# Ledger of designs, part 110: designed miniproteins, single chains

Each design is a single chain, and the fold is of that chain. pLDDT is the mean over its residues in the fold that is shown.

## One batch from the design tools (miniprotein)

Design m3830
Fold by ESMFold2-Fast:
Parts: structure tokens; C-alpha cells; sequence
Structure m3830 (fold): chain A 90 residues (1-90)
């Protein structure tokens, strides 16, 4: 959880120039959850996915995001965030 939380903060700092408070406000407004809850949710997806993390690519998560965009926009945004994190760690 802490490692994922750190990656989220780093991503928002580099992409949007947010400090920690701004990042937390952005996450609440965008995803309807706290930074901690978002990190826990991402960890849950990693632990419960049948695919290995090494087999995931950003494009697959972007496709999942588009599929969920209409039915669950919050989940769609989380998938976009995961895709962005994958790309940044390349």
C-alpha cells in the first residue's frame, strides 16, 4: 500500500505539479475516494488479477477503462491511473 501510495503521489507531482494536499483533493474530486483508499483499491486489483503484473500493459488498462467509462466512471478513472503508472515505470 505505501509503495503504491508513493507512486501515486510521484505521478501527480510530475504530471500535474501537485503537492500532497493538492493530490489528495484531486483524488477525492476525481475518484470519490481518499489517497489511502485509492492505493488500497489498486493493491486489491493487483492481488486479485489472474495476470502477472509483468504481463500488464498500459493499453490493456486503457481498454478496460473505456469499457467501464459508461457503467462505472470511477473505476474507469482508476484504470486510466493504473495505465499511467505502468507507463511511468517503464
Amino acid sequence: VEEIKEKILSYLKTTKNFNEKEAEEYIKKTYGVSLEELAEYIEYLINNSPAEAADWDAEEFRKLAEEKRESDPGLAKAYYFIADIIEENK
Scores: mean pLDDT 68

Design m3831
Fold by ESMFold2-Fast:
Structure m3831 (fold): chain A 96 residues (1-96)
Amino acid sequence: SLDAELQALRAELEALLAKTTDPFAKSALQQAIALVDRMLAQDVPEAMRREGLRIVRELYEVVKQYEKDPDNRELLLRLIGLTLRIIGMLLEIERL
């Protein structure tokens, strides 16, 4: 179930956020949780939910890598890019 995958990912994001001290990583995780919550609470098209799940999963992995190597500019830029994509999806859902 797509809902079950979103709920499982939400729990993983919350657990990671609780251990995160970096402000960029915290902001990214908070936006990812907001997107998952909106997708679970609203009648969002399945294609958007699948794309959101894919992007949030990628962000979760990038956050874990970035926290191990916070001086890595490439990881920081990937994290920023994924966060902006998530914000874009949140704005798109608001128009539904």
Scores: mean pLDDT 88

Design m3832
Fold by ESMFold2-Fast:
Structure m3832 (fold): chain A 68 residues (1-68)
Amino acid sequence: GPVVTATVTTSGGTVTLVATADADGRFRAEKDGIVVSGTVGPDGRLTWEVTQRPDSPLRITGVEVTVR
């Protein structure tokens, strides 16, 4: 399936998350208390959200999500 890369800029530096979308186009990745989830549609249309776990000390300041 499509490879989704999320580059998240935080107070502690940049965190890169990589996920492969499943047969339904859904993806999820988690790293350093940051969760990226979403869907890649049949036309390559990307919908996504980024959430941070309450136990994470990192503050998110920027997000870039790409699909290939």
Scores: mean pLDDT 80

Design m3833
Fold by ESMFold2-Fast:
Structure m3833 (fold): chain A 63 residues (1-63)
Amino acid sequence: MREETARRLSEATGLDFEEVLKILEESSSWYDALLNILRSYKLTPDQVIAVSKILSEAEAKLM
């Protein structure tokens, strides 16, 4: 579910849950969501890796 994904992303990055959820809802794909997060927020390399992993795992679960 998008809410679960947004919660995990919020926990991994320290970003606001509502802002992350909005990005996921506005994004057409998991790749688009990743790019939108990276464009909107200054993340550390470790946070970028965590976000990529969370989003790719969510995509695989839907396939």
Scores: mean pLDDT 76

Design m3834
Fold by ESMFold2-Fast:
Structure m3834 (fold): chain A 82 residues (1-82)
Amino acid sequence: STEALKETIEQILVDAGMAPEDARLIANAVATSYEDLARGRASSVPAEVIAEAEAALLEWAARDFEATKRAVGQIQEAVAAA
């Protein structure tokens, strides 16, 4: 479910050291976009929210690229299993 995927992604990001607020923002954007895509629809996430999520991810990647890279890999596995 979208909610289970959101919780999984949020936990992956928090465990990797991301702030809970940023983790939730990214988890919501990714899980919602994936659910929309799986249903054959365009993403319902507002462009501004996607931009905020991308900015947070890029800022974190600049601080700790290896942790970001590992978290992205775990998220890709979670999305593939959903």
Scores: mean pLDDT 81

Design m3835
Fold by ESMFold2-Fast:
Structure m3835 (fold): chain A 109 residues (1-109)
Amino acid sequence: AVITATTAEGQIEEALERLEEAGLTEEARELREKIEELLKINSKESQLKLGELIMRLGVLTLPLGIEPVVEAGAAMYLQTVEKLPVDDVDRLLREDREGMYERLKKHVE
């Protein structure tokens, strides 16, 4: 699957809404503001930072069961930063999902 900016925005909004429902309202607000600011900047550097924020959001929502957001963030990061082909990213998510999530957590401060 190819992750587009539009697809990522929809998944981000769902994840932020679920964080708010879980009582993490301040964390959701801060992430929303940072993501919106980066979306206004159309550069490869801002796309990398956006991917990192989506991964951070995914890690925070992982206990809430919003798995597609984690997958979207991981795929965006690996395609943009690591330059991995879509097929390789998909294979890693299918075969080494847990190891990938643990590795990605280290890149999200």
Scores: mean pLDDT 64

Design m3836
Fold by ESMFold2-Fast:
Structure m3836 (fold): chain A 74 residues (1-74)
Amino acid sequence: MIEELEALIEKIRNASTMDELLALSRQAEGLLQQLKKQGADWSTLQRLVREAQEAIAEALRRLGREDEVSELSR
């Protein structure tokens, strides 16, 4: 479960389209909810949520969505 989510986060970082990124992000959210339901510890959940959010941000920048970040990068 945790290893599957970590692998999915890596796929998010390497997503080549917005559709792929969205699909992978939704899968990651589903796995995070399953881990919560199974009683995964809070520190592990916090780490995985942070890693997923960072991976999504990196993928958005790589996919040419710099316009969403440009306002903050000036």
Scores: mean pLDDT 74

Design m3837
Fold by ESMFold2-Fast:
Parts: sequence; structure tokens; C-alpha cells
Structure m3837 (fold): chain A 75 residues (1-75)
Amino acid sequence: MTPQQLADEFYDLLYRRLAERAGEEAAKKAVEALRKDPSLSNAELAKATGLSPSTVSRVLDEVEAEIAARVAAER
């Protein structure tokens, strides 16, 4: 998987997982915030989007685990 494909899959999953938990508008804000500044911490992302830090942390853990599994499956 290329870095561009990895990033696109990460953001697609992040949007879908956040939309299910916090709604589509909050999910869109989170993805846009991370695309502008990928170095944002979970706390900073929560503040920027209005999401709870626990929601952000849980979703990011789930997305990172799924992306890692997809990368491993391609090897």
C-alpha cells in the first residue's frame, strides 16, 4: 500500500467511524482538521471538532488497528 492510499483509507475509515458515533458533521470537521494538521493530538482534535476526547481516542484506536490489519494482510 502506498502512503497516499494509506492516508486515504485512514481518513475514509475515520469519517465512517466518527459519523456512526457523533454524526456526519462532526466526522467531516474531524477529517478536515486532521488533513490540515496531521500532528493534532486527540485532545486538540476533540477541542477543534467539539467531540469528547474519549470518542476521539476510541475511534482513532479502532481506525489505526483496522489500517494495521489491512497493511499486514497485503504482506
Scores: mean pLDDT 77

Design m3838
Fold by ESMFold2-Fast:
Structure m3838 (fold): chain A 95 residues (1-95)
Amino acid sequence: MLSEETKAHLKKNLGLSDKEIEIVDKAGEEMQKIADDESLTVEERRAKYDELIQKFEEELKKAGVSEKKIGYLGSILRVRAIADVEEAEYRRRQA
């Protein structure tokens, strides 16, 4: 769950509505569930992130968010996904 300070920052600096903030919050929670799921292979983890980000961008588009803002928010999730997948690959190679 996003903090009230983070929600206020998104509203003030990115101009997100309460509905758009709920979409971002939900995506963040789902990203964390994937990151915390140690049962996933690296390949399955990557596929789940791709599905989540696609769904996230579609939900923002339906909410009327601009393509430029969707691209920015989607890029943040992609960077997080890449970092988690790389860490999982690194841990697999050490085991």
Scores: mean pLDDT 80

Design m3839
Fold by ESMFold2-Fast:
Structure m3839 (fold): chain A 98 residues (1-98)
Amino acid sequence: DPAAKEKEELLKRADDLLRNAEESREPLLEALRQSAKRHGLSEEEVAEMLREGLIASLSPELAEKIAAAAPTVEAVLDALEEVHREQAKRLRERAENA
């Protein structure tokens, strides 16, 4: 059944997106902390650099969620997790409507 296969592929993509986002959070946070230490940057400066990079790489609608985040690395990463949850939700909704 082609429709069942498409539904399975969309659900797998949603699950892979959320799992990859969860697994990458701690390595990314540690890399950002090490970068801040090496370059003498404050957490706020690192958070703003991360925020700017994410805004440039996302659609305007999703970039708005990142732009609204507090100026901390953890708050920007929390907003990024919200973006990934929204993307996964849209994939799951497409699967339900297929």
Scores: mean pLDDT 80

Design m3840
Fold by ESMFold2-Fast:
Structure m3840 (fold): chain A 79 residues (1-79)
Amino acid sequence: HREEALALLEKYLPREEAERVLELAQSGFVGAYRAARRMLEAGVPEEEVRRALELALLSAGSTPADARAAVDLIMAALS
């Protein structure tokens, strides 16, 4: 999952920034929220931000259902 998220983000961000953002997303809910905001501010499309967050949470040990729910909550909070 982490390698898939990196490959996705490297289309929009330098590798070092993509790695930092993914590490932030894996640090807990607040980190995932901050990572989402940074990706949006950098111009990553919303659909790609959702996918990258989901993959990051899965690689951190979240279930698919929990990852999707967390992404939906984070993206709603940023609207």
Scores: mean pLDDT 83

Design m3841
Fold by ESMFold2-Fast:
Structure m3841 (fold): chain A 68 residues (1-68)
Amino acid sequence: SLSPVEVLQLIARKYKEAVEKGDFEKAKKYLELHQQLIDDLHANKDDPEAVQKTVEEYLKKLEEIEKE
């Protein structure tokens, strides 16, 4: 499984790729997802189980954007 930092890096990479392709709609979705993940990780920072669940939920959200 990916760590929180690895998931943040993955989303940042997808954002960069979308910008480089001129897909600004996908880029916006990745940027919003990245910010939401930061907020949710901060909210759950004292609970390792909640952090892991957040990582899994955001990986699913990332897959949903990729399917568009």
Scores: mean pLDDT 87

Design m3842
Fold by ESMFold2-Fast:
Structure m3842 (fold): chain A 93 residues (1-93)
Amino acid sequence: SVAEEDREKVRRERLREAVALYVLSGIAIELGYTEAQPFRERGLAEIERFKKEGVSDEELEEVKEENKKRLAEESKSLELSEDEQKVVDAYLK
């Protein structure tokens, strides 16, 4: 692979992780898992950094859709706790 392609793949994966962290932690907090608050703050800070680096609102929405699809596929093979399953189920609704 060209180095530029590898850098873009890493950037996109980190962006997906930041968005997933922010959205999942927000859902966890709404369900009463207040211990997720530091993760929500971290996810927000990372998203704000990506926006400063030129990430568009359109790219953020694409990443949210990709995260939902990925989680729906991965949740079929994940050994989740009851609490983790509640967060995942709320995310996929």
Scores: mean pLDDT 81

Design m3843
Fold by ESMFold2-Fast:
Structure m3843 (fold): chain A 72 residues (1-72)
Amino acid sequence: NEELARLRKLILTGHPAAINYAVLKLLDEELKPEHFGASPNILIRKFGRDKVKAALAKVVGEELADRILRAM
């Protein structure tokens, strides 16, 4: 609950590195430096659009998750 609130705050900044960090944490994936400086679309290529959307939607809701993915 507290961790989800923290990840939500990171996603709401709109910064690519913050969004990448939050998605990796939500997917319980290993935090690798190469993922942090990359465009968020690299996560879609690695994990699939549906998984990334589900992770984001869990924290910020489905509507905002869709909006973030469209901006990627």
Scores: mean pLDDT 73

Design m3844
Fold by ESMFold2-Fast:
Structure m3844 (fold): chain A 85 residues (1-85)
Amino acid sequence: MEKELEEETAEAMALMGTSVAVNLPGSPEEAAEFIRKMVEKLLPQLSPEKAAETLRKVAEMLRAAGSPELERLAEELEAEAERLE
């Protein structure tokens, strides 16, 4: 139960943090760096399966933002998700 709640919370934080970061004023590089650091901090709290799923969802949000820098980060996160599966 406690681990399950931690995984759900970490996933929610990753998704919400990504949404906030892509909508903040500033450079796409700053948003990408923030999202990368956030994901790196949250991933150890997730099972490999849940981490891969979370990375794919974050990558989809990054692509939706339409920035080339965020698209590059999305590709990197998808590659990481494939390695975890």
Scores: mean pLDDT 77

Design m3845
Fold by ESMFold2-Fast:
Structure m3845 (fold): chain A 70 residues (1-70)
Amino acid sequence: MYKLVAKFENVEAAEKAEEILKKTPGLISVELDKEKKEVTAVFEDKESALKAKKEIRKIEGVKSISIEEI
């Protein structure tokens, strides 16, 4: 499994990322922390996590995206 953590400038960008992540195949779980403006998602495989990262990078207000094997 792979964990993706994305951090944003504002809550609207984080909410948009959550919506994109919910539509990504191989998603196990997604959590939005509105106070931190951060989205955490867990994927079954690395390819799913990388596809999600590519889509999230297109969002205005993305500060950072990290992927870790768990």
Scores: mean pLDDT 85

Design m3846
Fold by ESMFold2-Fast:
Structure m3846 (fold): chain A 85 residues (1-85)
Amino acid sequence: METGLALIERELREAEEALEAGNVEEAALHATGARALLMALEGAPEEEILREVQAELERLKAGEVTEEDVRRLLEEVRRRLEELR
């Protein structure tokens, strides 16, 4: 659990740094990783996690992910992470 929390915190930090640098695509990848790690800690099935990651990667590849989408995802992950503490 603690190791998983540290990995999520690292992904969140890297996503924020990418957003500050104006790199929305890199920020989206880190935010997606943080959400996937959080879902695993919450006990979500592997197939559900893979489906969510695949869907977000497809949106990213299509250029459909915005800075606002990344910020919302980061807020969701942070809120849910606090609920686990």
Scores: mean pLDDT 82

Design m3847
Fold by ESMFold2-Fast:
Structure m3847 (fold): chain A 90 residues (1-90)
Amino acid sequence: DEYKKQVLLTLIKWAKENPEELVEAGKVLKSRITKDFEEAAEIFAEYYGIPKEKAKEILELLIKMSDESLSEEEKEEIRKRLIKILEEIL
């Protein structure tokens, strides 16, 4: 499914080139799934055909990108981890 691949490629591109877009995406995600995190993780896992634990990590990293209180070093580590895990599921 080209659409699934395009979504992952866009997130990877944002993590590498436009981290401000990831911050906004993380804010939206945080506002929408705070009550239904487990269900959101299950839907994401099923949609991409990945383990639920991997889906949880991706969603948690995306939400954490919206945390403006993080140091530059912490932001960089989150960004690197997100890129790595997204590339694993392409």
Scores: mean pLDDT 79

Design m3848
Fold by ESMFold2-Fast:
Structure m3848 (fold): chain A 85 residues (1-85)
Amino acid sequence: SADELIDRAIKIAEERGDETAVNVLKKLKELGRTLDALIQAAILFAEAGDEEFVNEVLKVLESIDPETAKIARQLVEAVRRVKAA
């Protein structure tokens, strides 16, 4: 579910010591900003190299809003390019 993916992203951010990502994800979840939270989760999973969870988030986004999924894919690819440099 979307909530499970967001909670997984919060846990990964905590494990990485990324307090900003933890605070942003928790706040988006509290505000019910599910699409925004899933975009941030996709970016975090890509930064962590967790490709299975990246693909799971993108599938959930595609089922809710294909245009938001397209933006999330572009952001994930930008993260992958930075990591490859």
Scores: mean pLDDT 85

Design m3849
Fold by ESMFold2-Fast:
Structure m3849 (fold): chain A 62 residues (1-62)
Amino acid sequence: MTLKEVLEYILSRVKSPEAKKYVEEILKNDPTGLELALALLVHREKPSPEEVDAMLESLKRF
């Protein structure tokens, strides 16, 4: 599975417009996208929109 596919999957599941914008920014920055992709792979069981939002929040604080 490619990083782009993982991020596109997140975009389809995220309901928050702010989180969608943040994921789109990650798609343009491969290093940050890798961290998000790994977090999703670890959770694998279809993370809830709230879980995705929490992961994006933790990454964005840097």
Scores: mean pLDDT 57

Design m3850
Fold by ESMFold2-Fast:
Structure m3850 (fold): chain A 85 residues (1-85)
Amino acid sequence: MIKSAFDTPEGQKLNQQILDLLRQADRASAAHRSNPQVRQLVSQMVGYTLLAIGYLLDQDIEGAKKSVKKLEETVAQIEALAAQL
C-alpha cells in the first residue's frame, strides 16, 4: 500500500508552495532563458523540485521542507540575477 505525504494537509501545503515558487521563477526568468547563469540556476531549481516531490512520496515531511527551503533560495537567486540583467 503506497502512502504519500501528498494526502496530508502539511504535504498539500508544501506542494502548493512548490507550484507557487516554480511560477515565480518562470516569470522572473522568461526574458533571460538564453543566459547561461540563469539556465544553471533553473537546472538546480528542477533538481530541488524533484527532491522535494521524492520526499513527499516517501512521506518524509522534514526532507521535503529542507528541499523546499533550497528551492526558495534558488528562486531568490534567479530573481536577483534577472533583476541585474
Scores: mean pLDDT 82

Design m3851
Fold by ESMFold2-Fast:
Structure m3851 (fold): chain A 73 residues (1-73)
Amino acid sequence: SGEKVREGVLAAYEAGPDGKATAGEIAQRAYDMGGSEEQVAAVADAMIRTSPDGLVDKEGAERAAKAGEEAAK
């Protein structure tokens, strides 16, 4: 569900060093939490657009979580 994807994205971000996580780690967690291909793609797309260096800050993680949740519609 979208809620589980959101939870997974935020948890992966919090596990990252210095409050930063890699986009790949966050996308993998969204998949592991039962995200569909569309939900995982939405999470990845949001992170790539806001964090092209591959490191995601808190605002980027929150945007990615919202994108994954909204893709569940």
Scores: mean pLDDT 71

Design m3852
Fold by ESMFold2-Fast:
Structure m3852 (fold): chain A 115 residues (1-115)
Amino acid sequence: IEEKIKKLLEQRFKEVEEKHGIKPEDLEKIIKEWVEKLDMKKIEEFVLQTLLISLLLYQDAEVGKLLEELLELVENGKLTKEKLEEILNRLLEIARKHGDEITIELTELLLEKLK
């Protein structure tokens, strides 16, 4: 399941590079800085990556709000499994609105990983 998540994320990083000229290396650096600073778990890192990529591809303020909520919950030590599931379910509805089959699959895999 983690290998499939990684492959989907790699595909999405390429789309961000193609659409916005942002290199995967630059995104990876930003993600690593947040993961290290906030001591994020692997599942939290995958959710962070998915939200950041979706924000860049959609330019949807709702995704930006979810990213802010995730970071605030992690920073304050208030991130629970239930809160992470809430964020992922909200992202799933946004991804469906945008017709983004890859982010739908990725979000469903992340929800499965939480179980």
Scores: mean pLDDT 82

Design m3853
Fold by ESMFold2-Fast:
Structure m3853 (fold): chain A 97 residues (1-97)
Amino acid sequence: SLLEEARRKFEEALELARKALENPSRDLQIRAAELLIEGLRLLIEAARPNPPAEAHQLLAQAQAVLQTILSTGGSKEAAQQLIAVAEAGLRLLEELE
């Protein structure tokens, strides 16, 4: 299901982002951001016609973090932002059932 796929993507992104706190690898952070963007798009699609506003906000945040990583490289701050988006995405999934 779309929600099951979104959950797997958020869980994988969370693990990659946590690893990036220890070693802020640009490649790990890019993969985490891409997984979050994909997962949030799946969540928004599954929640149609009334996706939560928070899902769109998190998608915009994940896209902004990805652009920052691409322009400035990896950082612990970017990894922390990716963790926050992943945790919020997982919470929204729980609320959607």
Scores: mean pLDDT 88

Design m3854
Fold by ESMFold2-Fast:
Structure m3854 (fold): chain A 66 residues (1-66)
Amino acid sequence: MVEGEREMLTHALQQMIDQGFSPESIGRALAPVVGEDTAERVKRALEAGDARGAADILVEARQRLE
């Protein structure tokens, strides 16, 4: 996918964490869009402090869909 999308998602996810959103709340918000399994993986990556890994998971989920 486009490199800029990964950078945007990484920045957005990191900003949400910096603003006090929990990895759990972010995963919960994503579940209706990307599915429960993908949302759980994003939550786990954010719990580990890996916003870039979380962004990569989201990009891959989108590629699988179209």
Scores: mean pLDDT 78

Design m3855
Fold by ESMFold2-Fast:
Order: C-alpha cells, then sequence, then structure tokens
Structure m3855 (fold): chain A 86 residues (1-86)
C-alpha cells in the first residue's frame, strides 16, 4: 500500500478519492480517470498516449507525454510521489 504525496494526493482528490492509502493499481486507475476527465488522451491511434505537459500529471511523471502501456514508468512515478506503508 502507498500513502500519496502532495502532488499525487491533489490528483486523487480531484477524482473523488479520499482514502489514506491505496494499492499501486488503484492509484493507476485514478490517474487514468483524471486524464480522461481532463481530455488528456490522444485522438484515434494516439489514444494510448496521454499529453500531460500542462497538467498536474506532468509534474508527477516528470515528462510531457506518457504511454498507457508504460506500466513500469507509471509505477516508478507513483513510488516517487508516495510513501510505501507496511
Amino acid sequence: LYRPGPLLRAVLEATGETAETYTADQILQALFRYADREGLFGPGENAGIVDVADSPLGRIFGRPRVRTTDVAGILEAIRRQSTPVA
């Protein structure tokens, strides 16, 4: 389980998430829900790419674009922006 840091918590709260701790998968799903709500997914064949340059997600991931299939990179960003709890 992970306790979200300030940047990650702001995004989670924007999606209606109010719990103290989450699994990595729950955080991943909330981040994708946020991206969908904000219209950050690419059109057509680029639907698997999220443009986060001008969003809070850009600060979380540290890059302007994120592929939904880059699970390892997304999990690294979640770990960097949160504290693991026993």
Scores: mean pLDDT 77

Design m3856
Fold by ESMFold2-Fast:
Structure m3856 (fold): chain A 79 residues (1-79)
Amino acid sequence: LLEDTGIVVDENGHFLPYEAAKRVLELKEQGRLELARLTAQWLRLAQMPNGGFSRDGRYRGIEDPEATKAALEALEALG
């Protein structure tokens, strides 16, 4: 997790959409709205052309239904 940038990555720098979605909801609950919005922006940028999200990183090219559901719920929660 890169606190100052709001991006959630693994050890190899691959973005983690599912973890990022959970982090958005956690940050919102803690009142850290600016960081939550930054993380949500990274989620929006990681969205695949079909509207879905990968579970395990930016460069693993298969949509995951659980990650997609979590990401869409996190984005909706911020309005």
Scores: mean pLDDT 71

Design m3857
Fold by ESMFold2-Fast:
Structure m3857 (fold): chain A 70 residues (1-70)
Amino acid sequence: GPEGRRYAARAAEAARAGDGALAASYAGQFHKESLKNGDLEGARYAQEAGEAAVRGDTEAAARYAELASK
């Protein structure tokens, strides 16, 4: 839904800026909104983005978040 895409876009932006903690926070919101809307693919991208952000892989975090924002 629109809320999920907005959080996904913010997660990608934070990841590209190197802010893994902020990227993980937005990925968590994106995961929550994806589950609420039955978007299992979006939820999976959110999970991958959050895990990447936590381990400091900001490139992978941005990639997964960007896939969800489309």
Scores: mean pLDDT 82

Design m3858
Fold by ESMFold2-Fast:
Structure m3858 (fold): chain A 88 residues (1-88)
Amino acid sequence: GFNEGGKKAVEYALKAMKEAGKSGPEGAPSATAAGISGVGAAFNADVLHDAEAARNDGKAAGEAAKKGGSEKGEEYGYKAGEEAEKGA
């Protein structure tokens, strides 16, 4: 499984995806993008040990959640990147 940084990154990515998804059907693409980028952050941290890529994927998750209309989702996406970077 993921290390602790990767696990926390996935947790925050799921929170970002959930917040983006609250925009209903129009939010579904942004929710999916936030989830994919957050999982990418965890993968880069735990499997590749690439702190820069992990941080960039976490930032992308936050930006995707923001496009879904959620400032809280943006915050969670950035936290996913920070936790992933710590795990790398």
Scores: mean pLDDT 68

Design m3859
Fold by ESMFold2-Fast:
Structure m3859 (fold): chain A 80 residues (1-80)
Amino acid sequence: SPAEAALNATLAALEAQIRALHDAYQAGRISREEFLAGVIALYQAAIAAVEAAKAVSSDADTLAEAAAHLRRAVAALRAQ
């Protein structure tokens, strides 16, 4: 569906941005705090994309569980 294609495209773009942040951190271009803040922001964008997809999905329960999993990951990153 167009909504599934849009979600997949958004998640792929966010994954590419996470890789870019990891590369910048490994190269010493950004601090650990900047890296963690950036990854958290990208995970929050992923949560927003999943929640938007849930509004038009016939499988809202699966998307709700995906959003819950991402929120747990953000909590773990913030505990760093």
Scores: mean pLDDT 84

Design m3860
Fold by ESMFold2-Fast:
Structure m3860 (fold): chain A 65 residues (1-65)
Amino acid sequence: SEEALQAGARGAQAAVDKYGISELAKLTDEELREAAREGLKRAGVPVTDEMIEAAVQALRDAAGR
């Protein structure tokens, strides 16, 4: 949904603000999911599997792998 995509983007931005894109690019898939989950918590949005996957995808896109 559009709400989940917006929440995911907010979580991703919170993770970038805390760690920086270069540090996030070094993380494993598991560590990146944890960073996304904590980012969603910091952004004050619900932490659901759908929002975590949206945040992870936004982080991957931002990091360029």
Scores: mean pLDDT 81

Design m3861
Fold by ESMFold2-Fast:
Parts: sequence; structure tokens; C-alpha cells
Structure m3861 (fold): chain A 74 residues (1-74)
Amino acid sequence: GAEERRRREHRRRLDRTRRDLRLAMDDWAARTGQPDLAQKQLEAVEQALDEAERRRLSTDETAKMLIRAVNKAS
């Protein structure tokens, strides 16, 4: 039903965000010469996304968790 479709769309958006973040962090690491920092931030974001998906958080709650994860990893 519509609820299952919304859950699938949310999951697809999270998967797309993960891919976009990996590409962005690879590009940032190449430009700044800080691959270790980029990897640390990427791992923190991926862990936060996995936790948000497991907890079934809303898009807004997921965004807030991602922001906090990046700030803590910096």
C-alpha cells in the first residue's frame, strides 16, 4: 500500500544519499589530501544512516543525526 511505498521511497533516497556522499568524500579527499579524515567522516555518516534506518527515523530526524555525526567526526 501507500505506507509500504513511502518506506521503499525513503530507503531508496537513503541509498542514493550514501552513494552521493561516497563520491563527494572521495572528491574532497583528492582535493585536500586528507583521505583519513574523509574516511572517518564517511564511516560516521554511514553508521548514522544505518542507525536512522534501523530506528525508522523521519527524513528530518535523519538529517539532524547526519549533521551531528559529521560534526563529531570533524
Scores: mean pLDDT 74

Design m3862
Fold by ESMFold2-Fast:
Structure m3862 (fold): chain A 64 residues (1-64)
Amino acid sequence: MYEPVPLTTSELAELHGVSPSAVSRAARELAERGLVSRSRGPDGRTLYTPTRPGAYGEMGELAR
C-alpha cells in the first residue's frame, strides 16, 4: 500500500484521467519539489517513482 511503485507517463495518465503531456508537466514540477524520482526502465521508457505516500495524488491534482 505504501510501497513506491514506478509507473510510466501513460500509466499515470490512465490512472488520473488526464493527458500524458499533463502528467509530464506535473511530474516535472513534483520532481523539482523532491516528491518524484525519474528513472529509466529496462525497455527504455521513463518511470516515475513517488518519494512518499500521496505523491501520485498530488500529480493528479497538478495535471488537472
Scores: mean pLDDT 72

Design m3863
Fold by ESMFold2-Fast:
Structure m3863 (fold): chain A 62 residues (1-62)
Amino acid sequence: MEEEKKVLEKISKRKENTEEDMLEIIKVLEKLLNAKLNEEAKNELMQMDPKEVAKRLLQLFS
């Protein structure tokens, strides 16, 4: 949990995000859920802004 939060916080603070950031978010989500995300969920996340997703996840996992 601690390392996952640090990854999300770092991504949320970046000025510009890349696809690598979203892949890291997906990995964090899979670890937190103890399950693999299906292809549809991964596809939807890849269409989103990594910064927005990271902020939302930090809010939910406070």
Scores: mean pLDDT 77

Design m3864
Fold by ESMFold2-Fast:
Structure m3864 (fold): chain A 110 residues (1-110)
Amino acid sequence: SALEILKKLAELWHKFVAEYEDAKEAKDEEKMRELIAKAGREIIELIKEFMKETELTPEQKKKIEELLKKIEELRKEAEDPNSKKEPEKLFDELLEVLGEIVKIMEDALS
């Protein structure tokens, strides 16, 4: 169900943040990037499943699709060995985009 997908997304985010903070404390930038890329992939899959199970307005669907594209760009940046973008900036941008998507998802279930 759509509500179960929201719960899975929250559980995924909680686990990711814990693993990310451990990598950050260890100053393991490669692990931080790996975790961000993995989280981005898993978040995209869950949100796509949510969109299949929930009737969204055309405006909500368009906004989620635009935000999913931003997560995909962040995932690609995290996986790019030539990227010099700091993992903390990738984390902050992922958190911001995910927050916007979650608000739309919650509104769709109201």
Scores: mean pLDDT 88

